Designed miniproteins, single chains, continued (2). Designs and how they scored, part 2

Each design is a single chain, and the fold is of that chain. pLDDT is the mean over its residues in the fold that is shown.

## One batch from the design tools (miniprotein)

Design m4036
Fold by ESMFold2-Fast:
Structure m4036 (fold): chain A 106 residues (1-106)
Amino acid sequence: STQKLAEAAEKLIKAIKEGRLDEVGGYAMEIVEEAKKLDVSKLSEEQKKAALRIVSMALLALGLTPEMTKKEVKDIFPEASDEEIEEAVMEALRDGITQEDIDALK
């Protein structure tokens, strides 16, 4: 569900802000698992952008390169366009996960 993805993203952001780096990998993996359960084609445009950006940041937090992240996001969301995925990865690199991304999924 989008709510579970939002909750996992909130945990990741909080862990990063509070310096609990040992928890970051676990929350990033939780984001990836919840994302695999989503049908992106049924999401609003704002929810789809938020989900793609959250998953991109989780993969980057796990140490993937931007190019590896694009490939993994495509595997998780095969219905997303290459342009949408590239935009999401670039936005995640620039801004990370925002509160607006989390709020869009609630």
Scores: mean pLDDT 85

Design m4037
Fold by ESMFold2-Fast:
Structure m4037 (fold): chain A 61 residues (1-61)
Amino acid sequence: SEEEKKLKEKLEFYKSVRDALTAQLNAAVAAGADPAYIALLQEQISRVDEIIKKIEEELKK
């Protein structure tokens, strides 16, 4: 369906965002970045994971 297509496109977008944030987090940790910055990246990843989970749950309907 059109709705399913849009959800799949949205899922792929957020997976790409998650990959980018994870790469940024790994680089920050490796560089010994400020703990507050590392925590911010972890929070952003957690929020993206929640969005992905909701989209995946919607696609199972």
Scores: mean pLDDT 88

Design m4038
Fold by ESMFold2-Fast:
Structure m4038 (fold): chain A 80 residues (1-80)
Amino acid sequence: LTDVQIDEAKRILAEKGVAPEAYPVVYEALKRLSDEDPELILEAVRNLTDEEVQAINEAGKAGDVDKATEILRRAVERVR
């Protein structure tokens, strides 16, 4: 993932309801997925459920990068 693609993913996450306070955790989680196909990452982010968005917001509030990474990785595998 390039920085431009990470910023695009963050923008889509914001549109889906991810809170700004979660962005530091989400940014670190996206960096951990940087070796994945960027098209799959963006498709996964677009297809996040409301429940997954809520879980990401909870992980962001807790500073839980591992949990945010797990949620995003499962979404990538779902759209693969």
Scores: mean pLDDT 80

Design m4039
Fold by ESMFold2-Fast:
Structure m4039 (fold): chain A 84 residues (1-84)
Amino acid sequence: AAEALIAEVAERVRAEQPDKRGQIEAMRELARALGLEKVAEAYDALIAGDLERAAELLAEAAVEIEGAPYEEALAEARRLAAHA
């Protein structure tokens, strides 16, 4: 289930706590596994240091999947990204 996958990645992010890049890479893998391509692209932009592009892609992803079955998973992924 998406919730179980998110929990597993959250544990991985905590384990990678000293390495911010590792945390972002884990979130990118989760986003791709959930089919959230724009969210995954946003994390690629974060790794590249393009914060404005990352924000734009996250906003686009929110619009594209509003009302989708994964809206709760997307909200959790954004919450984890904001605190990574």
Scores: mean pLDDT 62

Design m4040
Fold by ESMFold2-Fast:
Structure m4040 (fold): chain A 61 residues (1-61)
Amino acid sequence: SIPVPDMPDDVLRALLLHEARELEAMGHHEVAAQVRALIDAGRLLDALRLLTEHGRRLKEE
């Protein structure tokens, strides 16, 4: 596992938008909306943390 602290913001934003769209398509509208709001606010790392946390919960179901 390689740390991603040097990932360009444009690449991270594109990844986060893709994940938010996938969540929306799966019916996870609330989480998708929260991720989009964080992206719009420029809080990309917070959006990533939210996605990671939600993904962990899904694996436990």
Scores: mean pLDDT 75

Design m4041
Fold by ESMFold2-Fast:
Structure m4041 (fold): chain A 88 residues (1-88)
Amino acid sequence: SMSRKELRATSAVMRGLAELVDSELKARQALKEGDKEKALKYMEEGIEAARRALEESRKLGSKESERAAESLLERGRKIYEEVRKEVE
């Protein structure tokens, strides 16, 4: 059985991942529709979800969840940069 803190940190990362993936899909759809501004807004939402997961993981002291959340944040930032450069 995982500790309560580890379970909470894992849950935060899973939620952050789900929100980031949803934002990525919405951003790609917006780009296909020619709406770059909407795509960037969706990626900003995904990045904020990853940031919340990182903050919660740090507060809970879970090194594994912190590393996972940092990876989500880096992924979100890279996709935002791709959208900003009009790369699909």
Scores: mean pLDDT 85

Design m4042
Fold by ESMFold2-Fast:
Structure m4042 (fold): chain A 62 residues (1-62)
Amino acid sequence: EEEEKKLKAMLYMTKIAHERGRTTITDEDYEEAAKKLGISVEFAKEAGDELNARLAQRQAEA
């Protein structure tokens, strides 16, 4: 389902960013997720943008 694909995309992008020493998701991360999971780059970008917004909120709280 759509929600399942979005969650997998967010988890995959978080893993890549963490392994590369970043706290935010970049263009290369969602391109990589789109290719790996067989989803569109647009879909991966939407998931990555949402994840980045959540990360920014957590940083503002701490």
Scores: mean pLDDT 75

Design m4043
Fold by ESMFold2-Fast:
Structure m4043 (fold): chain A 92 residues (1-92)
Amino acid sequence: SALAKEYAEKAREYYEKGDFLSAAIYAGIAALLEEDEETRRIGLSLAVQRAKELGALEEAYEALIEFARKHKLYEKIPLIEEAFRAAGYVPK
């Protein structure tokens, strides 16, 4: 939760600067780090939907996968893939 809060604060800061793509990416990272499964699912879905509205699904997907790999959150990769597939993005 503490780490999720830090990334949520980064997302808010980027949103305030008008960097909506970085805001969506950091919101997605914050959601991935949520301990509550329902909160994680909803937050991740919302972040991916914002990336879709920006036309930036590929960039957001790559950023979230890179974050998961760098922090060895390999168990989170299927969650990222499923959220992006639900939004119409099929990773290669």
Scores: mean pLDDT 87

Design m4044
Fold by ESMFold2-Fast:
Structure m4044 (fold): chain A 70 residues (1-70)
Amino acid sequence: MEKLEAVFRVKGGKIDKEEAQALAEKYGGTAEFLSDTELRVTVPLTKAGEFFKALKEKFPNLEFVSGRIV
């Protein structure tokens, strides 16, 4: 089944890594910090829109950088 992989940047401050990972897992995906300011998430394509809304509501300081289907 197709997945969406997206990279986000933290625009200032910090986000809780455990909360970000737990949110991705709730949507059947994974979250991995590439650095203190960069987050990579992979979620099922069918859930990507709902996940991105939830992610932005919880972490409004995240900025979308790139995405691809994997």
Scores: mean pLDDT 80

Design m4045
Fold by ESMFold2-Fast:
Structure m4045 (fold): chain A 71 residues (1-71)
Amino acid sequence: SEALLARARELYEVGKKLLEAGRKLLKEATTLEEVARGIALVLDGIGLLIEAALLAEKAGDEELAREAREA
């Protein structure tokens, strides 16, 4: 379904941005607060990417599902 594919793409884009932001924050972190925020962003990003992969599989987009799993 087109709606599932659109949702999968949305979650993939948001998940990637959160994961990238979290990784960047962890690399640049100078305080325990920044480390905690970075970890939270990484975990949120991973969760959205897992959801994106599952929805992409249901929509029949195996390539998007693979990309979400590899991120």
Scores: mean pLDDT 86

Design m4046
Fold by ESMFold2-Fast:
Structure m4046 (fold): chain A 93 residues (1-93)
Amino acid sequence: SSEINQLLSEIENIVLNRSDLTETQKQELLQELQSLKETVSELKNSSDQATIQTDLKNLKTLIQDNSTSFNDILDDISVLNLKAAVYLTTPEK
């Protein structure tokens, strides 16, 4: 999970450095990322962790694009948080 923690930290830094976002919008995204971080920290299945790691790489690419809106970023983080929560309730056997 060191790669997941690194990706989450990189994503948080990208959000903080986006000049197009208000401080309120940045805080909202950071709160959603914190919820995601807590959810993914509970994942014990290596395959689920690998899938989330890939999804986080895709999210990082999305938020590095200055044309990506606040709402699109918020929606993608929320979807990923829900996906991670599902993995906690339906682990791979």
Scores: mean pLDDT 81

Design m4047
Fold by ESMFold2-Fast:
Structure m4047 (fold): chain A 93 residues (1-93)
Amino acid sequence: MARRWARGAKRAVENAIRALRQGDTGLAMAYAQSAIRLLDIAIRLSTDEREREHLRLAKRHVELAIEALRQGDTDAALRHLEEALRHVEEALA
């Protein structure tokens, strides 16, 4: 169950990165907010502590990306979204 929501979060983060690279900061924000909701569900449903820790780290980086987007720092937002993607991939490994 948790892996389904984690895969959804991965797609949301990938879509946020794509939107940001295309200059659509509003769409990137919407996908990042979606990723937070999906990560919260995945964390709640996960029974594996290593998986939960990587999902929490991914959520932290998406939150930092959202804050960077609010400040207009698209380079920082991109770096945080890429770090979030790495952690979601680690949770799914």
Scores: mean pLDDT 90

Design m4048
Fold by ESMFold2-Fast:
Structure m4048 (fold): chain A 80 residues (1-80)
Amino acid sequence: SSQELAREAVLVGAEATMLSLKIDIAKRLNLPIDKEAEKKRVEEIIKRAKEILAQSTDPFTKKNVEAAIELAKENLERLE
């Protein structure tokens, strides 16, 4: 359903945002971060986001998912 896809899009965006915050906190406080484990999480977020994008016809859901993919890709670069 469109409502279910919209909810999944929000959750994927939230996951990408939370990971971004985790990376920021880790860098700010010099805390250890498992880069390989977090990269795997980012790849899974991108995979799920692309699946939502393929199924969605709603332009707002598509825009939100595309933003989540972009943020996830930025997180992947930050883990280098």
Scores: mean pLDDT 86

Design m4049
Fold by ESMFold2-Fast:
Structure m4049 (fold): chain A 101 residues (1-101)
Amino acid sequence: MEEEKKKIEKEIEDMRKAFEYLSYLVTQKADEARAEAAKLPDPEEAERTYWENLRKGVDEAIDEFLARAKAESPEKLPVAEIVALMLRHFFDVEERRRAAA
């Protein structure tokens, strides 16, 4: 019981830390995309540019996140890949929703 509970708690903690770090990287890319879009006078063009730069930045952040996981903690790579897949899926859904609107 104790050992099994401790294993589950460790897996949850590893997922939380992975998500926190990836969230940090994505936030930096979002801030960069927002600053670049803010230079544009047309709000519609600014929003389009923001999403294009954000998508590119998110892909770059995910690649950096996975590269660090592979180098630092290869045993945690499956958890990192799941977190990265979830984030990619979220942006894929949002991009398709925006294209359909």
Scores: mean pLDDT 77

Design m4050
Fold by ESMFold2-Fast:
Structure m4050 (fold): chain A 81 residues (1-81)
Amino acid sequence: MLSEEEIEAIVNMLEHAYFLAQQGRLDLARQVVAQLFSRYSAAEVEAAVRRFLEMNPDMSEEGKAALEEALRHALALHEEL
């Protein structure tokens, strides 16, 4: 079971990778995603996002959509290995 600290770290890495990709820094986004998936499986990362959303039910719809998009983007980059 992932700790709350690990869940927040995973979410922060997903948001950081997405931010870098949005800034055109796809090279750095891929490095962040590679680092994340070197420590966690896709299933663990998906479970972390689900638990983060459950722990933050008052999160804005825009914030939820952004995190879900960040997750989809990270999974897509990981499949480019």
Scores: mean pLDDT 84

Design m4051
Fold by ESMFold2-Fast:
Structure m4051 (fold): chain A 84 residues (1-84)
Amino acid sequence: MEEVDKLVEEILKELNLTDEQKEKIGPAIRYLVEKLREKGLSEDEIRYIAARFAKALLEGVSEEDLLKVYPEYADIIREALKKI
């Protein structure tokens, strides 16, 4: 959990989120990072995917479009979206 917390904090800091945005999408980002790490992705890959996911959520990208970008991780993305 410690390294997941560090990755989540770094991603959220780079995005310059408000406290409200952090509270809303933070759980989804944490879930995504945790599950991608469980699948054996490198930290660089996890940071890249999680940052893109967070940015897309803030931009209002549809769930369907998010799933098309990462079809291999579609189940993880769907579960992460439920945390919002």
Scores: mean pLDDT 77

Design m4052
Fold by ESMFold2-Fast:
Structure m4052 (fold): chain A 83 residues (1-83)
Amino acid sequence: SLEELFEEMKKEFLEIFERQKEQIRAAKTPIEVQMILGVFQTYAAVMLTVAKNLKLPQSLIDELKGLIDKAIEELEALAKEVI
């Protein structure tokens, strides 16, 4: 179902997000931090595009958008702590 597909996408997104947080914490230079942020922002944009192309209900697309926005805010905050 579309709901099961959404839950799998959400699970994978959260797993990637946790990995990116650990990569930022382990980063040794400002360039590494900015590269990690850029890669994650690109990944998030692609995931949102995939959800739209799969024609997920707007409510699920909005939920995914909320998760993406919050995750990016958290990574940006973490990046400021390690620089």
Scores: mean pLDDT 86

Design m4053
Fold by ESMFold2-Fast:
Structure m4053 (fold): chain A 98 residues (1-98)
Amino acid sequence: SEEEERILKLIDEGKVAEALRQLADYVEQHPERAPEILRKVAEKLKEKGYDFLAEIVELASKLGRDAAPYLREVAEAVEKGDYSKILEIYNKLKEKVK
């Protein structure tokens, strides 16, 4: 979709926090698309060198529709440059998905 393409373009432009917020909104509105779009976003993040964020998005993809709150938290942490918060979110997701 045009919305999915826009999210991927934001990552290409380095606007990662904005991309993750739009991704969260999209997943919440279109939960049936969540597995595919989250996978594509993780692949794009990895391609652009955001390996840790890609791993977080991959973990979030296991939650389906429940991924949205975590994506919003990660977006806020990325925007603030709060690495400690990003690590906290990663650990919570890793524990939850097993």
Scores: mean pLDDT 85

Design m4054
Fold by ESMFold2-Fast:
Formats: structure tokens, C-alpha cells, sequence
Structure m4054 (fold): chain A 75 residues (1-75)
């Protein structure tokens, strides 16, 4: 139904908003932790552990969202 489609779109929008908020929080922590680094390439290299952790968290959230949608479709 159209109502189900709109509800799904809203959930996707909420998920994206949450992910963007988390990315923003991680960037703030990265800049604070590495505030002495003036070169962008060096900052990127130094922040790899934080970026890898964020990537894993995002992938886990996306996988959980897909599982939720699949469970709803199976019901």
C-alpha cells in the first residue's frame, strides 16, 4: 500500500539521519584527537582506525535494517 511505502521511506530517511549524526560525532572526535596534524593526507592516515570502526558500525546498522525489512516481508 501507499501508506506502507511512505512508512518505509520515512524509516530509511531516519536511518540516514542517524548515520549522518554518527559520522559528524566521529569527525569531531577525529579532529580533536588529531588537532596537531595540519596535512589532510596525514590526518586521513592517522584517523584510519576511527574511520574503519565507523564503517563497521554503519555496515552493521544497514545489515540490521535489511534483516528487519526481510522479517516484515516474511510475516
Amino acid sequence: SEEERLARRQRVASLIADILTEIGDVLDKVFEKHKDIKNIEELAEASKPEMEKVNKQILERLKAFDAELEAERAA
Scores: mean pLDDT 79

Design m4055
Fold by ESMFold2-Fast:
Structure m4055 (fold): chain A 80 residues (1-80)
Amino acid sequence: MSVEEIIARTEETLARIRALLPQLSPAMQAQADATIAAVQGMIKDAKASKDPEKADYLARLALMVAEAELIVMERALKRQ
């Protein structure tokens, strides 16, 4: 998977997170907003990196963080 493909999957995951935000508690919304900001920062750094290995690492880290947040949110909604 290319850096561009990983970033695209991360942005798709962030869109899914944003779609769930209105259904969450205020505390979970604040946590998700913080995670979205962190992931967006990692994507920006990946796109700005001239080192292909660093760009790949940051893109994969961003995807992992975004996917973890989505799992936490989906589990919280199923418990309600």
Scores: mean pLDDT 86

Design m4056
Fold by ESMFold2-Fast:
Structure m4056 (fold): chain A 64 residues (1-64)
Amino acid sequence: AGEKVTVTILSATGALTQDGTALPKGTVLKGILLKELPDGELILQDDETGKIVLVSKALAEVTR
C-alpha cells in the first residue's frame, strides 16, 4: 500500500529519478512510498513532479 512519506537526501548519490537525473544532497521529497526493495532501495512517487524516484535508504532520512 502507498504510504505518504517525507524523504531528506543525505548524499549527492542518494537519489535518482526514473529518467536518470540525480537529486542533490539536501533535497526534501514528499511523496508516496510504493515499494521498499530487499537491498534498502526505496521506490517513491514524488508528489510535486509525479515522477518515480529511487532512493538509497542508507543515504536518506525517511519521515511520515
Scores: mean pLDDT 79

Design m4057
Fold by ESMFold2-Fast:
Formats: structure tokens, C-alpha cells, sequence
Structure m4057 (fold): chain A 103 residues (1-103)
């Protein structure tokens, strides 16, 4: 379950990186804010993988969930349907990763 949670979280991060590129021109401030959150999550995920640490994996997943929620609201505000779809898919994957990491 740890390996599956890592895989889902890595997929969620990639989807959010794509969503950021779609909103960046219209809302560079939110793009930067979410990029910082994802950067911290990637560091925590890297450490979780190295040490097989479920607590760090949980922390990474919580940050990815927060980033996804910010991007969902921003995509709705900007009317960018592609970014909304990517962020919603990422949220679902990150929530599943969080559930698996807590098992």
C-alpha cells in the first residue's frame, strides 16, 4: 500500500504541474503559491520514499490536496475547464494516496 500511495501522489503532482501551466498566464500569483506548495510536497515525498516513512507521505499528500483545492477554485474563477479537470483528477488521486498512507 505504501508503494501505491507514492505512485498515486506522484501522478497527482504531475497533473497539478500541468494545471499550473494552464493558469500561469492569467493568475501568476496563484501559480507561484501552488508551485511552492508542490515543491515542499515533493521534498517530503522524496524523504518518505528514502526512509519508507508513512508520516512524511501523509504530510506530502495533505499539501498536494491543499494545492489541488486552490487550483480547483482558481480554474473555476478563470473558466479554464482543462485546468479544472486536471486539478479534480489530482485531488481524487491525492485523497486515495492519503487513505492508503494511513493504512
Amino acid sequence: NFEKAVELLEEAIKLLEEAIKLIEEKDPKVALEVSILLGIAQIQLGLAKKFKDSELLIRAAELVIEAAKILIETAKKLGIKEALKLAEEALKKAQEALKLAKE
Scores: mean pLDDT 91

Design m4058
Fold by ESMFold2-Fast:
Structure m4058 (fold): chain A 65 residues (1-65)
Amino acid sequence: SMEETRRKLMELSLEFQELLREKLDRSTAYKKLGELQSKIATLLNKGDYEGAIKLLEEEIERLKG
């Protein structure tokens, strides 16, 4: 459902932000957050919710590695 998709995007966004806070300095974290939010907004404006979820999951895995 759209509610489940929105919840998944919110949960992934929160996980990404927490990982940025834990692993990177403030300046780098701020820049990466802005870059990802811009890309996610573009995908969501196209209705590409699956692409937005996939991008968030990939960026989270990069931060964990």
Scores: mean pLDDT 85

Design m4059
Fold by ESMFold2-Fast:
Structure m4059 (fold): chain A 100 residues (1-100)
Amino acid sequence: SKNDKIIEIFKESVKKIAELIKKYMPELEKDVEDFVDTANSLIEEARKNNWSPEELVEIAKHLFELFIEWAKKNKAPEELLEEIEKIVEETLKKLEEIVK
C-alpha cells in the first residue's frame, strides 16, 4: 500500500540520520535511539489509526523538522546539519511522489 511504502521510506531515512548523528556525536547514541523509537512509534500509530497517505507525509515532515531542531539544540556541527537536511529533502521528495 502507499502507507506501507511511506512508512518504509520514512523509517529507513530516520535510521540513516541516526547513524550519521552517532558517527559525528557518539556521546548522543542513546538519545538518538530514543528519538528514532519515538518517531517510528508515532508514524506507526498514525498508520494504525487509518491516517491518509497525505497525512502520513505531513507527520513525517513534522518529525523531520523536530529532529533537525533537536540536532541544532545539541550543537550538531554545520557539516552534520547539512547532511541531515539533504537526507530530509530527498526523503520528502520521494514521499510526495508516492501520494501523487
Scores: mean pLDDT 87

Design m4060
Fold by ESMFold2-Fast:
Order: sequence, then structure tokens, then C-alpha cells
Structure m4060 (fold): chain A 89 residues (1-89)
Amino acid sequence: MALRQARSPEELERIRRLAEEAARVAEEAARTLEERLEASSAPSQDEIARLVAARLMAVAARTAGLLGLPEEDVRGILEAARELLREAE
């Protein structure tokens, strides 16, 4: 089985909070990119790809939280979402 060791309620709460934060950061990145695309007369494929990536990261973060994926995996999504938001600004 994928989960052989029972996780503490505190660990599950940390994972859930990290997943919620990752989703919020990804949604903020998507919002910023969407506003930039609306202001652009000729959006590039790279700009569209970044928006799609941000939206997929939000879904991945929420799914990871619901499934209780390892904290390291959820942190990876959060860090990727933060970098994408930084690039969007």
C-alpha cells in the first residue's frame, strides 16, 4: 500500500495548509497572466502556456491536499507556483 505509516493529524494539517497556499499562489499567478493576456493585442504561445501551467498547478495542489501527498511534493508545487507568480509580475 502507498501509505504504510500513519501520519499524525498535525502532519495532515500542515499538508492541507501547504496545498491551500500552493493553490492560492497558482490562482494568483493565473489571474495576473490572464490580465496581461487581456491587455495584449498579440499574446504569444509562451504566455498562453504559462497561464495553462498556472491553472494546472492550482488543480495539482488541490488534488495533492485531498490525497494527502507527501509534504515535500506539496512544497514542490508551492515553490513552482511562487516562481511562476514571480515571472508573471
Scores: mean pLDDT 79

Design m4061
Fold by ESMFold2-Fast:
Structure m4061 (fold): chain A 87 residues (1-87)
Amino acid sequence: MESEKEEQRKDAEEFMKKLPGIVERYREKHFEESKKWDDETVEERRKQIEEEMKKVEEMYKKGEITEEEYEAAKRLADVHMEILDAA
C-alpha cells in the first residue's frame, strides 16, 4: 500500500503539472478585473496575499503540507502579485 505521504506528494505533483494552465486562465480572467482597481485596493489585496502566504509558510514549517504544496502556493501567490503589479 502507498503511504499517505506518497499520495500527498503525487497530488502536489499533479497540481504542479496543471499549474501552467491554471495560471494562464487565471491571468486572463483577472487581467480584466485589475483595470478596475485603484492603488488603495491593490495595496489591500497585496497585504491579503502576503498574510495568506505567511499562514502557508507556518503550515509548511509545522509539516502540515509538503514542500511541493508550499511551492505550488508560492507560485499562485506570485501570479496574484504579478496581476496586481499590472493593474
Scores: mean pLDDT 67

Design m4062
Fold by ESMFold2-Fast:
Structure m4062 (fold): chain A 107 residues (1-107)
Amino acid sequence: PLSELEQLVERYIELSTEVMKAIINKDPNAPALLKQLEAVGDEIIAQVSKIDPNLAKIIANDRKILVEVFEDLISNPDADPIVQAHKLATALSYTSGIYVHARIALS
């Protein structure tokens, strides 16, 4: 179970990076990559909730914000570059938060 969670969090970081890269490159596959990220996030929350329900709630909130930021970036590909950079930095911060909280559950 713990090894499965470790694999899921590594996959989550990989997918989040691919979503960010797709957004930067205006790749039409960005929504499909985001759907994969959402699915992996749901699996992480399900696994963490069995170990630490309070950490699962934190991860769920961070995931919600991350998805909202990515949806906004995907919907506004021609937004001001500084605004896009700030939103991508926010996405990176929440991705890191999910990783850290999931790794704490593995401890």
Scores: mean pLDDT 87

Design m4063
Fold by ESMFold2-Fast:
Parts: sequence; C-alpha cells; structure tokens
Structure m4063 (fold): chain A 68 residues (1-68)
Amino acid sequence: ATLPAAVPVPAQEVLDEAVRLAKEDPSLSVDELADHIRALLAEKNLPALSDDVLRAVARNAKAVAAAE
C-alpha cells in the first residue's frame, strides 16, 4: 500500500451507509453528510474521526452517489 497505515478509515458498513445517504438525499451538503457520518460512528461505538476526514468521506460518498 502507498498510503500511511495510520490514517483512520471508517468501517466498510459506515462507508456503505454514507453512500446510501448521499444517493437518497443528493441535496445534503458535505457538512450535513459529515454530521450524519459522525453520528453513525458514535451509534456504532467506532473511533471518532476528525472534521477534515469526515468531510473527505462525505465528499467521496456524494461523488460515488452522483456517478451512479
């Protein structure tokens, strides 16, 4: 792998749900989707991510949803 192993990444289930949310609600902003991902992490008792990582995940989820 070319990426640092220490970079926190959400579990695949969280990523899948983020994409689903973006697909169902394409009008959600990156910040709104990031808030949903943060709440989902807390609900599943997963490690908290920084705001910049949450926004990156939200942007990626929106891009994937838009590409479909």
Scores: mean pLDDT 72

Design m4064
Fold by ESMFold2-Fast:
Structure m4064 (fold): chain A 99 residues (1-99)
Amino acid sequence: MSVLESLPEKEKAAVLTTAAGIHATAAVWYLDQGRLDEAVASAEGAKGNFLEAAKYVDEETRKEIEKLANELVSAAQAGDADKVREYALKAIRILDEAL
């Protein structure tokens, strides 16, 4: 078992949620720099980590996280740093409350 595989489910989800937050922060930073392609790539990274974390929560919470992750990527594609931040914080809060 890797170290990650040996962690309790809630701790695995917390690590993934933290990684998603880091990627979302990078997306905001790239948008502030006018670097759209890098911002979208970072937003896709955030989405991937949120979807992995959502595997450890109930189906209703998972659907909500999937929606927020997609909205986060769409906001990055639109160049909207404030919405990227908003959707990321909503997803983090929901995962923290569900775990």
Scores: mean pLDDT 85

Design m4065
Fold by ESMFold2-Fast:
Structure m4065 (fold): chain A 91 residues (1-91)
Amino acid sequence: SLEEKRAALKAAVREHLKLLPQPTSEEDFRKTLLSALYLAANELGLTFEEVAEILRSEGIDVTPEELKAIYRGEKEFDKETFEKLAEFLLS
């Protein structure tokens, strides 16, 4: 279910954050959190479509295409969207 996928994604992100280097700046924190998100999604076999659905269910306005672009380094989250993402993943 969506609720089970949401809970699994949050738990996997927290576990990956423990294994990644401690961020020394806000920019490093952004990169570390995004790395943890993509590693967690890959571990769980979640598609960009499924990740976007989870994030949208929490009021984070993102498309699968935007997630792909961010993963490729072609786009960054705006500050407001990133703050909502961080709050969701670390809650």
Scores: mean pLDDT 86

Design m4066
Fold by ESMFold2-Fast:
Structure m4066 (fold): chain A 94 residues (1-94)
Amino acid sequence: SLEDELRRSLAELGALARASGDAELVALHDQLTALADRMLAERPSAAEVAEFRALAERILQLLSRRLDGAAAQRAMSALVTAVNAANELVRRMS
């Protein structure tokens, strides 16, 4: 399901963030995961969708600066998968 794809990709991103030892990436990932859980629990608000996009953009900007080569590419792929799954879920729930 899209929910399973979202949760799996967020888990992959989280594992890479934790492995990096970067506290800011871990905190932003925790915020993104908590927000995704809220959005999956009920129809997401416009504010929640905007917050999810802002958090995802912030994480994306940090990935290349905080992670090396292959880890950055894997984390970016996981983030893109999570964003695409979240956007499709929002579109279907709207």
Scores: mean pLDDT 85

Design m4067
Fold by ESMFold2-Fast:
Structure m4067 (fold): chain A 82 residues (1-82)
Amino acid sequence: MTLDELLERLFLDFDPDRSGVITREQLRAYLARLTGREPSDTEVDEFLAVFDPARDADVITREQLREWLLDALKEAGVNLPE
């Protein structure tokens, strides 16, 4: 599995409509499914801030998710080809 394949798969899990961004509502819905409970606004804000610390938009772009994924995989000691 390449980094791009993993990124596309993750992005589709958040954004099945293929709009090119993950909205606050899509992130909330995803977290609710993942945890089995409704996330608080603070938890959603914390996740958004991880991907978009500048907070120039209340969405996560493919590029922001890619950068976060690269950092997360690097910390985990996992190397995936691009």
Scores: mean pLDDT 71

Design m4068
Fold by ESMFold2-Fast:
Structure m4068 (fold): chain A 102 residues (1-102)
Amino acid sequence: SDDATKQAILDQLIEHTAALLREKGVSQESIDAVVEAMRKVGQRAIAEGLSLDQFLERVMGTLQMQLMVLKLEGEISEQEMLDILNAVSDKAKQLAAEARAS
């Protein structure tokens, strides 16, 4: 189902984000907060029946806001924020392309 595909994409984006944040030495408490925000927004977008593009826009927008908070708190640099955003954005584009090809 489309919902199952979006859930699988959400889970992969969350896992990838958590791994990148852990590599940058972000605290587990902050990683948990980012993951929870992404999960809540993504699951809401699925429940609301949003298109794949709208779902990804909501998830990526939430990630951007959460990473800005981490930067303001001094847990990551501006460059680390941009590197994480670019890496997760590239992963999202890859997963969306694979889902559309199916």
Scores: mean pLDDT 90

Design m4069
Fold by ESMFold2-Fast:
Structure m4069 (fold): chain A 107 residues (1-107)
Amino acid sequence: MEEVRRRAELYLAILRALKALGKGLEELKEAEERLKELAREHEENPIPEEELLRRVAEILEEALKKAIKNDPLTEEEKEEILKLLKEKGGLSEEELKEIEKLIDELQ
C-alpha cells in the first residue's frame, strides 16, 4: 500500500509539472474525468483503500504515458520539470531521483 501511494504521488507531481509547462493538458483532463468516475463508484459502493489507491495510480500512469508519447520530453524540459519540483514542490533529492527514473521508464 505504501509503495502504491508513493507511486501515485510521484505520477501526480510529474503531471502537475507537465501542466506548468503547458503539456499533457488533454491527457490531464481525461485523467480528471476518470478520477471523478472512480469517486462516484466509491461513493455508491465503497472500494477498499488498497484497490482505490491502485486504480488511482493506474489512471495517473496511463495519463503520463499518453502525455509523454504524444509530446516527448526533451532533456531541457526534463531538467525544467525536476527544477520546478525541487523549487515549488518541496521534494527531497531522493524523490527527484525517483521522478527522473519514472520519466525515463515512461519514455
Scores: mean pLDDT 78

